Designed miniproteins, single chains. Designs and how they scored, part 51

Each design is a single chain, and the fold is of that chain. pLDDT is the mean over its residues in the fold that is shown.

## One batch from the design tools (miniprotein)

Design m1851
Fold by ESMFold2-Fast:
Parts: C-alpha cells; structure tokens; sequence
Structure m1851 (fold): chain A 76 residues (1-76)
C-alpha cells in the first residue's frame, strides 16, 4: 500500500541518518542530526498508529518508547 511504502521510505531515511550520527564527531552537528532523527521517528510512529488503528494512548506510548530507544542507542 502507499502507506506501507511511505513507512518503508521513512525507515530507510532514519537508518541513513542513524549512520550519519554514528560518524559525526561535532557535538553541535550531532545535536542537529539527533533532532532530525526524532522528527523522522515521530512521522513513522504517526503512520504506524494509523496503519494499525492504535488509540491515542497507544500512539503516545509507542512514540515515547521509540524516542527512549534512540537515546539509549546514542548513549552506548
């Protein structure tokens, strides 16, 4: 479906951005890339919530978990 294709596209963009974050050594640039990653996560979460008919509470729980996973990954 067009929605599944869009989710896949955004997931690919997030993967590329995560690779850039791993390579970045400048703190200011790393913060910019992290903000972009969080924005992509929000878009992916919103589309997944629509695709799976999640409640508003389930959507926000998924969003919080996804952001927490990004921060945990970056702390390693």
Amino acid sequence: SPMEERIRQLQAQLAELVEQLKAETDPARKAELRAQARELIDQIVDLLAEAHNLSPEQREALRAQAHAELEAWLAE
Scores: mean pLDDT 86

Design m1852
Fold by ESMFold2-Fast:
Structure m1852 (fold): chain A 79 residues (1-79)
Amino acid sequence: MSEEERQREAETLLKGAEDLYKEAIDLVKEHPDDPEARRKAVRLLSALAILYSGALFLGDEETAERVKKLYEEAKKAIE
C-alpha cells in the first residue's frame, strides 16, 4: 500500500471512529435512563474496538492511539 493510500485509510478509519464516539455519547447524554439507547451505545462501543484493531493492523500508531482514547472515553460515559 502506498503512503498516500495508508494515510487515506487511516483518515477514513479515524473519521468513522469519531462519528461512532459522537453517536454513543449523544445517546447516553440524551437518553440516560433508556435501556434501548444504552444497548445501542454498547454496540457502538464494540464497533470502536473493531476500528482500534483495524488501526493497529494498519500500523498507524497515531490513529490507533486516537481511536483508543475515543473508546476509553465512550466506555467511561456508558458505564
Scores: mean pLDDT 81

Design m1853
Fold by ESMFold2-Fast:
Structure m1853 (fold): chain A 85 residues (1-85)
Amino acid sequence: SLKLEVEVDIALLYMEAAVLRNIARQAEKRGDTELAEKYRALADQLIASADEVERLVKEGRYEEALKKAQEARDNLITQIKELEK
């Protein structure tokens, strides 16, 4: 069901944001403030995307919500690859 798929993707977005915040915390402890700020910004973007997806779900727009969640996760992969270069 589209609703279940979207709920799973929302949970994954929140989990991914938590992981990024942990990476930022570890970078900060090493004195890498620039990297920490980049990972925090990326985590904040994921939370904003998750909030938008939840809004679409409340409106019954499950197909749009699923697409938005998938786009947010694809963007995350792209941004992480840029940070690792």
Scores: mean pLDDT 87

Design m1854
Fold by ESMFold2-Fast:
Structure m1854 (fold): chain A 92 residues (1-92)
Amino acid sequence: ASEAAQYLALGKYEEAKELALKDNTAISYYILGEVYEKEGKLEKAAEYYEKAIELDPNFYKAWENLAKVYEKLGKKEKAEEYKKKAEELAKK
């Protein structure tokens, strides 16, 4: 149950951040990553996606979005590595 995800869907990024920061969960960090990605803050987006996978290494969507962010940052080797990890986890 995430009010933060609902505020993100409504484009209310500051409210989404405030709610997500109250919960120290993989889903909350993933939502923070999505918020920062939508704001174009790609390095912060990567940081929060990395925190999400640190708490839940099987969270394939966090690996997938982290790969996408590193591709946008021009870090092709890291993007390819993380994309492969997401594909392996999605098959479980």
Scores: mean pLDDT 81

Design m1855
Fold by ESMFold2-Fast:
Structure m1855 (fold): chain A 96 residues (1-96)
Amino acid sequence: MKEEAIEHLERAIEEVDRFIEAVKNGDTEKALEEAQELIKHLGRLGDLLGEPIRAVNLQMLVLSALVAAQMGEYDAAIDALNRVKEELEELLKKAK
């Protein structure tokens, strides 16, 4: 994979960690900001990796996590975000 894709994957993983922390802290405003940034970044990753369907599926998991967090279902939100992180880590391993 290209060096640009590796950098974006590493940043997306950091964004997931920040989103998880916002959810744990009950910071709904910060969770919204992190979700929006992550969704945008996942779209760019889909283009870079040639995996638009995978990118859409990850974006849907992020949206599901945001909805769960807004409903106070924090464990469900964190579980969804951990799945996003696992997928990104697997893509990063394959890229290196």
Scores: mean pLDDT 83

Design m1856
Fold by ESMFold2-Fast:
Structure m1856 (fold): chain A 73 residues (1-73)
Amino acid sequence: MDHRVLALAHYAKLTGDPELALERARQLGLSEEELERLKKLIEMSNEELAELLRKKYKETGRLDFRVMADSLK
């Protein structure tokens, strides 16, 4: 679940279109709680989001989190 939310937040940062990311989240059937988390992530700075993504990479070992973090800087 966190993976989809983080990927959509990253997408919003890359495109500069938070509304598009929120619409995609609704289409994917994310809950109101997940949408609120997504909004908070979109409001974070690129540095803050990159740090969160690196933390998730360390927790999960998933390379996609590292790639997402690196693209924000």
Scores: mean pLDDT 79

Design m1857
Fold by ESMFold2-Fast:
Structure m1857 (fold): chain A 78 residues (1-78)
Amino acid sequence: DEFKKKLEEAKKEIEELTEKAKKEKDIKKLEEIKEKIKKIPKELGEQNLLGDHPLGKEFEKVVKKALEEIEEEIKKLK
């Protein structure tokens, strides 16, 4: 179940990056975290995840939520 393992690892990485972002106060560092999160779906082949796999849709929601939370933190600092 290599697909599930990769998604679990990616979810953990996104969760750790999101937690770090909530404690960060530098806009530039927040933008760097945001770019790292965006890169994770691309490396996993986002097109394949968005297709047939129900876990791919769940993962897409996790990514979207993380990016939204980081955007809110960036807005607070602007």
Scores: mean pLDDT 73

Design m1858
Fold by ESMFold2-Fast:
Structure m1858 (fold): chain A 92 residues (1-92)
Amino acid sequence: MEEEKLKEAVEYLQEGIAAYHQKDYKKAIEYFKKAIELAPKDSPAYAAALYGLGKAYFELKDYKKAIEYFKKAIELGYEEAKEYLEEAEKKL
């Protein structure tokens, strides 16, 4: 059961990343939210999806939501979110 959910979560995470690079930030948010919904909370995919969600909100200039999701990703060990958190906090 967990393996099936994790596989689907990783597929949504990959689609979210692709949408983000295409600058379709609203579509990226939808995919990252699906990845979060399906990924085990202790999985790397869950933390990566939170980071992706933060980046998409940052690009949409929703810095308050970006900060929220970057902090959640950092709490789960996604250290790459730290640089984006600092950038988002400077935009407030």
Scores: mean pLDDT 87

Design m1859
Fold by ESMFold2-Fast:
Structure m1859 (fold): chain A 103 residues (1-103)
Amino acid sequence: MAKEEEAEKLIKEGEKYLVAGDYEKALEAYDKALELVPDNVKAYTNRGIAYYHAGDYEKAIEDFEKALELDPDNSDAWYALGLVYEKMGDKEKAEEYFEKAKK
């Protein structure tokens, strides 16, 4: 309970940094949130987005896959995987993941 409330505050702080383009501070906030609540789907998804914008596609994929392990119906994580693979030039995988995002 208390750890979940603190993690939510860190996720909101990370979202603020993500919007500002401060990906290093966003990642730090999400790392702290995941130390408190290791199974927080939103923290994995948002950290993956921060890694994607920072150009760390392998870490972005790992975080989105972890989010999907915890919540297989997470359309944001499916869509984000599509964006990563599109950026990497794998159009077939990108389209497959975009389709999964639509359920």
Scores: mean pLDDT 86

Design m1860
Fold by ESMFold2-Fast:
Structure m1860 (fold): chain A 55 residues (1-55)
Amino acid sequence: GTLVDVAMRDTGLSREQLEDIARRLREGVPAAELGREYGLSPREVRGAAEALELD
């Protein structure tokens, strides 16, 4: 959907990478840790996961 397309464009990540981020956040991995791994801020990590849930 449109929100996922925007998140992919803004982060440079694939849909599969965004889905991995969303899954790992649900598993309790800190947004700051995922941000360091993917080169994103904690806010961008949370925003990308939210885009998947709202689409």
Scores: mean pLDDT 79

Design m1861
Fold by ESMFold2-Fast:
Structure m1861 (fold): chain A 78 residues (1-78)
Amino acid sequence: DTSPLAIETEEWIAMAIMALTVGDIKSAIKALEKARELAKKISEEAAELLDRAIEAAEKGNIEEAIELAGKASELVQE
């Protein structure tokens, strides 16, 4: 059903959301960057949402970063 690349992308997004939730912003940004590189091969829209999630995380807008990463995960599963 879901491609191996999509599964790997979602795993990186899930790791990023977990890191954001526990306040590990540095690890979260690294995970989001990895997810973005993989997402570019699946969905440009998901990659753009991940770029916005990285910017939100860098600015300390943690709730926005989590919401954007979640939306990207939904698009990757489509």
Scores: mean pLDDT 85

Design m1862
Fold by ESMFold2-Fast:
Formats: sequence, structure tokens, C-alpha cells
Structure m1862 (fold): chain A 61 residues (1-61)
Amino acid sequence: SKERVLRLALIVAVEVLKEDPNASVKTVADRAVEELSKQGIKVSRETALEAAKKAKEYLEK
């Protein structure tokens, strides 16, 4: 489901931001797509960008 993929992308986006706290939304989204692709999970650019934005907002508190 889209919700499942968004949740997985969000988890990966948070891990990317822990490694690089200054990464842009675009960079986080690109890395989330790459990481999930390695696991055989296809995620759309739009979903990855949404996850990256949400992860950044969450960590900025």
C-alpha cells in the first residue's frame, strides 16, 4: 500500500538525517529511493519527497 511505502521511506529518511543532519529534502529523498531500491522496494519520487519533508519536520521539533 502507499501508506506502507511512505512509512518505510520515513524510517529510511530519519536514518539518513541522523547520518547527515544538514541534508536537503531532495538529498534525503534521493537516498531513501536508493536505499529502498537495494531492498527491492519501489518508491515514487513524490512519496520519497513527502517522507523526507516529514522526517525533517519531525527532527526539527
Scores: mean pLDDT 82

Design m1863
Fold by ESMFold2-Fast:
Structure m1863 (fold): chain A 56 residues (1-56)
Amino acid sequence: MSTKPLTEEEKAKLMKEFGFSQAEVDALSEAGLSYEKVKQMYELGKATSEEQRRAA
């Protein structure tokens, strides 16, 4: 289990793939979240949005 802070490449991927701003990825890095953890959180949020779309 790796507890490394986000690298510059990981920050760039989060900005491109998830639409985060530079300030948001910096805040996630300061909070000690890994790229994998942020990706999991995004996937959960996306799944919730898809379910809401089906219900609406």
Scores: mean pLDDT 70

Design m1864
Fold by ESMFold2-Fast:
Structure m1864 (fold): chain A 105 residues (1-105)
Amino acid sequence: GSAGVSIDIEVDGETRTLSASGATAEEAVEDFRRRALELGLDVEVFRVGDALSVRATSADGTTVMLIANEASGTLTLTLHRDGELVARSEAGWSPAYAEAAARAA
């Protein structure tokens, strides 16, 4: 099944919802990247070990990070303002999905 996460952010004084969803880590990362770019955010995509990650930064220094961990089958979204964690959203793919993904690699 799909995993999905969402968080509310402020962009130019307006509240916007930034979300990510997908049946795979790659789909969730691409969904988040596309949505963040549509909101005018600066976007960096990177891989660290088993985690696909996207960092989205607004002009005011607000940072939203998506981490899709392929080994654990978890999707985590965090919001930081002035270096402090202010919000988090988490979802997971089933253990069976994580095992199937590991076997396919």
Scores: mean pLDDT 78

Design m1865
Fold by ESMFold2-Fast:
Structure m1865 (fold): chain A 92 residues (1-92)
Amino acid sequence: MLEELIEDLEEKIKELEEKDPNSDALATSYTTLGILYFKLKKYEKAIEYYKKAIAINPNNWTAWYNLGKAYEALGKTKEAAEYKAKADELLA
Protein backbone atom coordinates (compact mmCIF):
# COMPACT_ATOMS: atom_id res chain seq x y z
CA MET A 1 0.00 0.00 0.00
CA LEU A 2 2.66 2.58 0.90
CA GLU A 3 4.67 1.70 -2.24
CA GLU A 4 1.48 2.02 -4.35
CA LEU A 5 0.83 5.47 -2.84
CA ILE A 6 4.37 6.50 -3.80
CA GLU A 7 3.89 5.26 -7.40
CA ASP A 8 0.54 7.08 -7.74
CA LEU A 9 2.04 10.29 -6.31
CA GLU A 10 5.11 10.05 -8.59
CA GLU A 11 2.80 9.86 -11.65
CA LYS A 12 0.85 12.91 -10.40
CA ILE A 13 4.13 14.78 -9.80
CA LYS A 14 5.26 13.99 -13.37
CA GLU A 15 2.04 15.58 -14.72
CA LEU A 16 2.46 18.65 -12.46
CA GLU A 17 6.11 19.06 -13.50
CA GLU A 18 4.97 19.28 -17.17
CA LYS A 19 1.85 21.46 -16.65
CA ASP A 20 2.61 23.65 -13.63
CA PRO A 21 6.29 23.36 -12.54
CA ASN A 22 6.16 26.21 -9.96
CA SER A 23 2.76 25.42 -8.40
CA ASP A 24 1.94 25.08 -4.71
CA ALA A 25 0.33 21.73 -5.67
CA LEU A 26 3.70 20.47 -6.96
CA ALA A 27 5.54 21.77 -3.85
CA THR A 28 2.97 20.05 -1.58
CA SER A 29 3.25 16.81 -3.60
CA TYR A 30 7.06 16.87 -3.27
CA THR A 31 6.73 17.38 0.53
CA THR A 32 4.27 14.45 0.77
CA LEU A 33 6.54 12.19 -1.32
CA GLY A 34 9.47 13.13 0.96
CA ILE A 35 7.40 12.15 4.02
CA LEU A 36 6.52 8.78 2.43
CA TYR A 37 10.20 8.06 1.67
CA PHE A 38 11.09 9.10 5.25
CA LYS A 39 8.56 6.52 6.54
CA LEU A 40 10.36 3.90 4.42
CA LYS A 41 13.67 5.06 6.04
CA LYS A 42 14.90 6.23 2.62
CA TYR A 43 16.23 9.46 4.11
CA GLU A 44 18.38 10.56 1.15
CA LYS A 45 15.33 10.29 -1.16
CA ALA A 46 13.24 12.21 1.41
CA ILE A 47 15.90 14.99 1.45
CA GLU A 48 15.86 15.17 -2.37
CA TYR A 49 12.09 15.80 -2.45
CA TYR A 50 12.05 18.24 0.50
CA LYS A 51 14.73 20.28 -1.32
CA LYS A 52 12.57 20.27 -4.47
CA ALA A 53 9.59 21.52 -2.43
CA ILE A 54 11.72 24.31 -0.88
CA ALA A 55 12.98 25.34 -4.34
CA ILE A 56 9.36 26.09 -5.32
CA ASN A 57 8.21 27.45 -1.92
CA PRO A 58 11.13 28.60 0.28
CA ASN A 59 8.66 29.80 2.97
CA ASN A 60 7.26 26.29 3.59
CA TRP A 61 8.32 25.75 7.22
CA THR A 62 7.03 22.13 7.12
CA ALA A 63 9.46 21.22 4.31
CA TRP A 64 12.37 22.89 6.18
CA TYR A 65 11.49 21.11 9.45
CA ASN A 66 11.17 17.71 7.74
CA LEU A 67 14.47 18.32 5.90
CA GLY A 68 16.07 18.83 9.34
CA LYS A 69 14.51 15.58 10.64
CA ALA A 70 15.88 13.64 7.65
CA TYR A 71 19.41 15.03 8.17
CA GLU A 72 19.12 14.13 11.88
CA ALA A 73 18.15 10.55 10.92
CA LEU A 74 21.37 10.39 8.83
CA GLY A 75 23.44 11.60 11.84
CA LYS A 76 24.08 15.03 10.27
CA THR A 77 23.19 16.94 13.43
CA LYS A 78 24.72 20.32 12.45
CA GLU A 79 22.77 20.54 9.17
CA ALA A 80 19.65 19.24 10.95
CA ALA A 81 19.86 22.07 13.52
CA GLU A 82 20.34 24.69 10.76
CA TYR A 83 17.27 23.51 8.80
CA LYS A 84 15.08 23.28 11.93
CA ALA A 85 16.18 26.82 12.87
CA LYS A 86 15.09 27.99 9.40
CA ALA A 87 11.66 26.42 10.00
CA ASP A 88 11.39 28.23 13.36
CA GLU A 89 12.28 31.57 11.69
CA LEU A 90 9.47 31.07 9.16
CA LEU A 91 6.96 30.47 12.00
CA ALA A 92 7.95 33.74 13.72
Scores: mean pLDDT 86

Design m1866
Fold by ESMFold2-Fast:
Structure m1866 (fold): chain A 85 residues (1-85)
Amino acid sequence: LGLYGIPDDVKAMVLESLGRQAFEEGDYETAIRYYEEAAKLGSATAYLNLGEVYEKMGDIEKAKEWYQKAVSLGNKKAEEKLKEL
């Protein structure tokens, strides 16, 4: 089971930190896994991070999909990313 009694935004922050570590190490598969878990908790930042991972992998279409989801949740940085793809 998940961490009982901990708010989803706090859980998302922990998962995002783990995903960011994997991303910085070049382990995009592990980064995607953690960011997907954070995104399921509604984190706009996790959707942005998923877009950045797919962009680094060269999957621009998938990156755009995740950035669009981040924008729908209010992430302004993802909006900027979409304008540049």
Scores: mean pLDDT 81

Design m1867
Fold by ESMFold2-Fast:
Structure m1867 (fold): chain A 56 residues (1-56)
Amino acid sequence: GEELKKKLLEAIAEVLRAIGDIFDARLAGDEAALAAAEKRLAEAKARLQAIEKEIE
């Protein structure tokens, strides 16, 4: 339904934001920020996969 599509778009936005944060952390040499961003990316990817499975 429409709610699942909204959750999918939100999960995609979280993935993109986490990727941006990874690039920023790498440019700054901030290993703690990099680790936090990589964790958020992994969580966002898991959420995206779960939502895609429900839509299919």
Scores: mean pLDDT 83

Design m1868
Fold by ESMFold2-Fast:
Structure m1868 (fold): chain A 86 residues (1-86)
Amino acid sequence: AKEKYEEAEKLFEEGMKLLNEAEKALKAGKNEEALKLAEEAKRKFEEAIRLYEEAEKEGLEVPVSLYVAAEINLAAAETMAELAKK
């Protein structure tokens, strides 16, 4: 439970870093790089959400705010990927 929670937090941080790099690449006109980074960020947030859910099933109380934050950033990564496809 605790280990999965800590792993989810690390994945969320990795996703945030990738999302920031995707934004920089998009602003620089590096659309292929931005798409790759945004898709990687999306996978990290999806995995973090899954691990939060698994930790909760193992008896750990996961704050709803962490799910909300992960979902918001997942949506941001999806939007970034769509913008990069243009």
Scores: mean pLDDT 86

Design m1869
Fold by ESMFold2-Fast:
Structure m1869 (fold): chain A 66 residues (1-66)
Amino acid sequence: MKLPSDVEIEATLYEMLAVIYEKAGDYEKAIEWYRKALELYRQSPDFTPERIAELEKRIEELEKKK
């Protein structure tokens, strides 16, 4: 299996934090952490455009709940 880079690990942790805030109903903080994860994924050559699009869609859905 391909080992994740430090950037991929950090992005995954930010995404996990975003999920925790989303489940807690704190959509503003969830969006902040998803955006931080998205920026790291955009900087990683190992991430697929499909994954980036999924995160962008999640952020858009959460912004509609604010």
Scores: mean pLDDT 76

Design m1870
Fold by ESMFold2-Fast:
Structure m1870 (fold): chain A 74 residues (1-74)
Amino acid sequence: EEKEQQAIDELSRLAAEYYRARKTDPEKAEQLRKEIFERAVKLAEETGDPRFVELAESILKVVDLADDARAAAA
């Protein structure tokens, strides 16, 4: 399934850019985070495969966990 494989590849690239941008460009990181989530939800709806949403959740949970740890320490 060429469309699914291309979508997975693109989502993986966006995730890598997001992780990199999180340290250097927080505004771009936030935009990438939203794009990853929206794209993953759309793919899950079209394919019926929850793994796309799980990938987006994993990315967001990692960020939220780090931010929550700092907020809790304050």
Scores: mean pLDDT 68

Design m1872
Fold by ESMFold2-Fast:
Structure m1872 (fold): chain A 56 residues (1-56)
Amino acid sequence: EEEELKRRLQTELGLSPEAAEEIVIAGKEFGWSAEETLAIARAGVAQAAATRAEQA
């Protein structure tokens, strides 16, 4: 559930506990499933990494 999602965000995406908690809260507010929340967070991290690579 929420604790498992928070743990997966930290383990799979390298997020801090605070960042993972904020994403879990946002997912709850938008009514996203755990899988949807994780997919959206993963896409955001990938986009940020691509932007940094282009700026470099």
Scores: mean pLDDT 75

Design m1873
Fold by ESMFold2-Fast:
Structure m1873 (fold): chain A 57 residues (1-57)
Amino acid sequence: MIFRAIAPFPKTGPDTLAVRPGDLLEVLEEVDEEWVLARSLTTGETGLVPKSYLEEV
């Protein structure tokens, strides 16, 4: 399912993914209540992103 970043999230650790507002991401897995594992459609990189920073397209 495709989501769009609504806020900037910096890379805070080796397992996290940096996103910018407007970036499109494929959500691969819900890790917990706060975090998803996503793949950037812009860069192809995968990593953890907070759910609150994403909206469904």
Scores: mean pLDDT 82

Design m1874
Fold by ESMFold2-Fast:
Structure m1874 (fold): chain A 67 residues (1-67)
Amino acid sequence: MAAELERKETPEEEILEELRELLEEARRAKAAGDDSLAASLVAAAGILAMLAGEKGKELYRKALAEM
C-alpha cells in the first residue's frame, strides 16, 4: 500500500480542488487557442473526476459545457 502517513492527505475535497484547477487551466488554454494544452488538461481532469465521484463528474461536465 502507498505510504499515506506523513504526506498531506488527498481527501475527496482536495481531489475536487485539483479537478477545479485543471478545468480552469483547460478553459484558459482553450480561450487562448492552445488546443494541445487544453486537451491534455481535460484528459487529466477526466481522470480526477472519476476519482472524485458524483461531485467530480458534475464539475467536469459543467466545465466542458462552458468550453
Scores: mean pLDDT 75

Design m1875
Fold by ESMFold2-Fast:
Structure m1875 (fold): chain A 82 residues (1-82)
Amino acid sequence: SALEYLEKAIEKVKAGDKKGALEHIKKAHEAVMSLPISEEEKKAISKKLGEAADKIEAGDYEGAIKYLEEARKLAEKALEKL
């Protein structure tokens, strides 16, 4: 699920695994695009995932975790409406 991929991405960031983190962000994005949620919600989550990926590439792991947690919160809120 999207939430499981987000959790794994956070774990990879905490472990310093840039490649693993980016791979799980990609899987989370693919899972989010397949959810029966609004296009606005998909765009909001995708923006946070992109911001997290940018932070990982910059070596800002604390910033990456914050954006991934924001993405997870948005995804949880969107799924609660179903």
Scores: mean pLDDT 86

Design m1876
Fold by ESMFold2-Fast:
Structure m1876 (fold): chain A 65 residues (1-65)
Amino acid sequence: GPLEELLKEYAKKLAEHRAKAKYKEKFGVEPTDVTVEQVSENTFRATATGPAGSVTVDVTVEPLP
C-alpha cells in the first residue's frame, strides 16, 4: 500500500546517505557514485564507489505491527 511504498523510498534514501557517510569515514573523501538496489523484499543495498574503493550498506525495512 502507499505507506509501504513511502517506507521503502525512505529506506533507499537512508541507505544512500549511510553509504556516503561510511565511504567518507573510511577514505576521508566523498564517493564519486552511489547506487542503491533492492536485494530482497525488505532489504536495500547501497554501494558508494570512488577511486579509493567502495563500501556497502544494507538497510532492512521492518514490517509494521
Scores: mean pLDDT 81

Design m1877
Fold by ESMFold2-Fast:
Structure m1877 (fold): chain A 55 residues (1-55)
Amino acid sequence: REEGLKEVEEGVEEFTEIFKEALKLEEEKGPATGGEGIRKLFEEARERVEKKRAE
């Protein structure tokens, strides 16, 4: 149970950071269009978060 909670907590934190970076990217690059555009935006946001966490 504790193991699952830690995984969920980390997942929520990671998702929150990805979402914030995606919003910043959308502000900088303009609104994403269609599902593919949104997916790419979130992929780039995820890479930014992973780079931050690599430290």
Scores: mean pLDDT 72

Design m1878
Fold by ESMFold2-Fast:
Structure m1878 (fold): chain A 64 residues (1-64)
Amino acid sequence: GKKVLVVAGKDEEKARELAEKLKEELGVDEIIILPGASSAEAREFALKLEKEKGYEVYLATAPA
């Protein structure tokens, strides 16, 4: 399956910056940013993505 990076954080700009850095390090196929999402909401989203699509999901939370 695809490798997907899910990044959550209250600050969308910081979430995007973290996503770009981690994309290069992890070699992921796709990035999904969840602006304003909590860590719990992001984890639930990642679990659904793994279960429904069979993706390999990496999860990160950007500082506020």
Scores: mean pLDDT 79

Design m1879
Fold by ESMFold2-Fast:
Structure m1879 (fold): chain A 60 residues (1-60)
Amino acid sequence: MEENIEALRNADEEELRIAARVFEDLGKTEAAKAILDAIDAGDLEKAREIAIKALEELLS
């Protein structure tokens, strides 16, 4: 679990797009959309924050 959060903190655009697809498949459609929107805006830091939060909510 901690390894996945650390990986998301260092994720590049391609890895974040993969994470968004995984979240969509898990029913986290809003999180997936928000990650993709942040990537499209060029804000990779925000995309990482959204992905980490979505993962933490999934693990709670």
Scores: mean pLDDT 80

Design m1880
Fold by ESMFold2-Fast:
Structure m1880 (fold): chain A 78 residues (1-78)
Amino acid sequence: MKDLEELQKLLDEKNLSEERKEQLIKLFEEMLKILDQSKSFREFVSKTNELLEKENLSDEEKELLLKVIGKRAQEKFG
């Protein structure tokens, strides 16, 4: 998936450990699942924020995930 490739490239630029990159990729896949199951952009944003708050991510990690998924969400709901 092109979005996963873009995320992986961005994570590589941040010099994160391979284990942390895998964790963020798995979280991104869960975000994609939420996107697929959501009926509206508002529902997607609400559920995704709840997921991210539970995972104790840094602000930079949240921004990277939201940047990549946000484009897909706009394509689905915009």
Scores: mean pLDDT 79

Design m1881
Fold by ESMFold2-Fast:
Structure m1881 (fold): chain A 61 residues (1-61)
Amino acid sequence: MSLEEQLREATERYVAALEAQGRHEQAAAVRDYVDALLAAGDRSGLRLMLGLLEHELRELE
């Protein structure tokens, strides 16, 4: 899996978890931020965001 594919998958899982908790504004903000990072092609930003999303997903378990 590419870094971009991993980030998209982690984003979808995190957004789904936020939506399930009724945190719709945060879900939309996360989606918008990730879309902006992907558009910019900032590889360091993509890695940082992926790490943060993976951490948050563990916290939501």
Scores: mean pLDDT 82

Design m1882
Fold by ESMFold2-Fast:
Structure m1882 (fold): chain A 119 residues (1-119)
Amino acid sequence: AAKAEVEALLAELRARYRVLGGGFMFATARSAEEAVAALREAMRAGVGTVVLLAEERDERVEEAAREAERAGINVLILTTDEEYRRFIEALREAVAAAEAAGETDLTAVLTQAIVLYRE
């Protein structure tokens, strides 16, 4: 499944790259409450980037995401198989570019993947 492939790719990248930038959080949330809690934890931890796989995305989650973005965090929330597949494509492109450039910072790779995903 596309979600499992995202989880596997992120685990591989954590093993291969170093976190040298503002820090990174990856979380999976089964409910809107778990999603809000993950976003608030990212804000408390002061991470530069959060990637959240959320099964539910309501106004509470959207508000928490806006608060995190206002705090300077790059927020990516993925909820559908289409979004997971697009993120996988962006992540692979970012990894290829990072390898060509000799980039070793996972936060830089992930930030570029989010830029490519959103365009």
Scores: mean pLDDT 82

Design m1883
Fold by ESMFold2-Fast:
Structure m1883 (fold): chain A 73 residues (1-73)
Amino acid sequence: AEEAIRLLREAIDALNAGKYEEAKRLAREALELLGKPELAEEVAELLERAAKGDEKAKEEAERLLTEEILEAS
């Protein structure tokens, strides 16, 4: 759980820095460690949309990643 939480925090940091590919990689790795591959695919799709300028997709991705940190903590 600790490793997954670390990766989720790094994914949020990457997302806020506009590093969408890095955020997608970190989020996928974290969510796979938590046994949530379906959520990993949803977050990846949101991050691809965010990279294209979809601000709502960026907000939704950050919300989902933050909720997983709170659940895993």
Scores: mean pLDDT 85

Design m1884
Fold by ESMFold2-Fast:
Formats: sequence, C-alpha cells, structure tokens
Structure m1884 (fold): chain A 69 residues (1-69)
Amino acid sequence: MAQQYLDLGQQYLAQGKPEEALRYAQKAIEAAPDDPGIRAQALGLMYHAYRRLGKPELAREAGERLGEF
C-alpha cells in the first residue's frame, strides 16, 4: 500500500501535479509511519513537490527531516 502511494506520487510529480504528489507522499507516511525507508522516500517526494509549488522554506524543512534517516 505505502509503496503504491509513493509510485502514484512520483507519477503525479512527473505530470506537473505537485499538489497531488504531496498528497500521495503524505498518504505513504500515514500507511507506514514506522518504516524509515518509506518515510525517507516520501520526504524526498515532498521536497520536490514543495520546490515546484514555489515553497522553498517547506522544501528545506522536508530536506532537513530526510537527513534524520
């Protein structure tokens, strides 16, 4: 389940839909909250989504959280 959300999020990001990519990254974390690998991938996807949304501060925070894994 969580990996399917990450795959969908990556597809939405590739299609230029960062809002949907962000939504699916969040769903992946919710589906596997104790999986550091899923969390790291989801945070990376959130970083790229925030950058495309023009929210560099939120992208930086996601990148910093990714550094915790």
Scores: mean pLDDT 80

Design m1885
Fold by ESMFold2-Fast:
Structure m1885 (fold): chain A 74 residues (1-74)
Amino acid sequence: SNAQVEAAKTELDRLLDEHDARLRAAKSPGEAGRVEQEFAERVREILSKLPQEDAEALGRWFVERLAARHAALA
């Protein structure tokens, strides 16, 4: 399980960096919203590979982080 958690964390870090770049490149609030939604879907798929407890904790952290970024762009 530790290897799965490490792999998921690495992938989430990578997606987070990509998400930041894509949000900065968005030319409208609508584009930013699409980027946020697509990213959330990708994160959900990664979390689906983790044990429930780990998925819940990381998912909650990530959703809160995304919500804060989305609010800043809206």
Scores: mean pLDDT 77

Design m1886
Fold by ESMFold2-Fast:
Structure m1886 (fold): chain A 96 residues (1-96)
Amino acid sequence: MDEIRRLVDEGVKRIGDLLSKRGKKLGPEVQKKLDSAVRSFADGARRAVESPDVMGVLEQLVEDTVKRVNEIDSNTSKEVRKAMEDLLKRVTELLS
């Protein structure tokens, strides 16, 4: 599971960087909300890799996180969904 943990950690960093870049353009209040969403995703991803159903938990976490980001900014949500779907594909390939 070390490879899955590394892959998830890299994905969380990439998503965090994307949301930080977006937050700078949208303003400090939006940035705080996006930072909170990233922390929730990171915490959930850590729990997911410890689950017997890593993919099921990650898929649900992605949908929950994308929904939360969409409530903050719909354009950011589209970019986050693409980044999270990329992470899911990479984890699926590693588990195959």
Scores: mean pLDDT 81

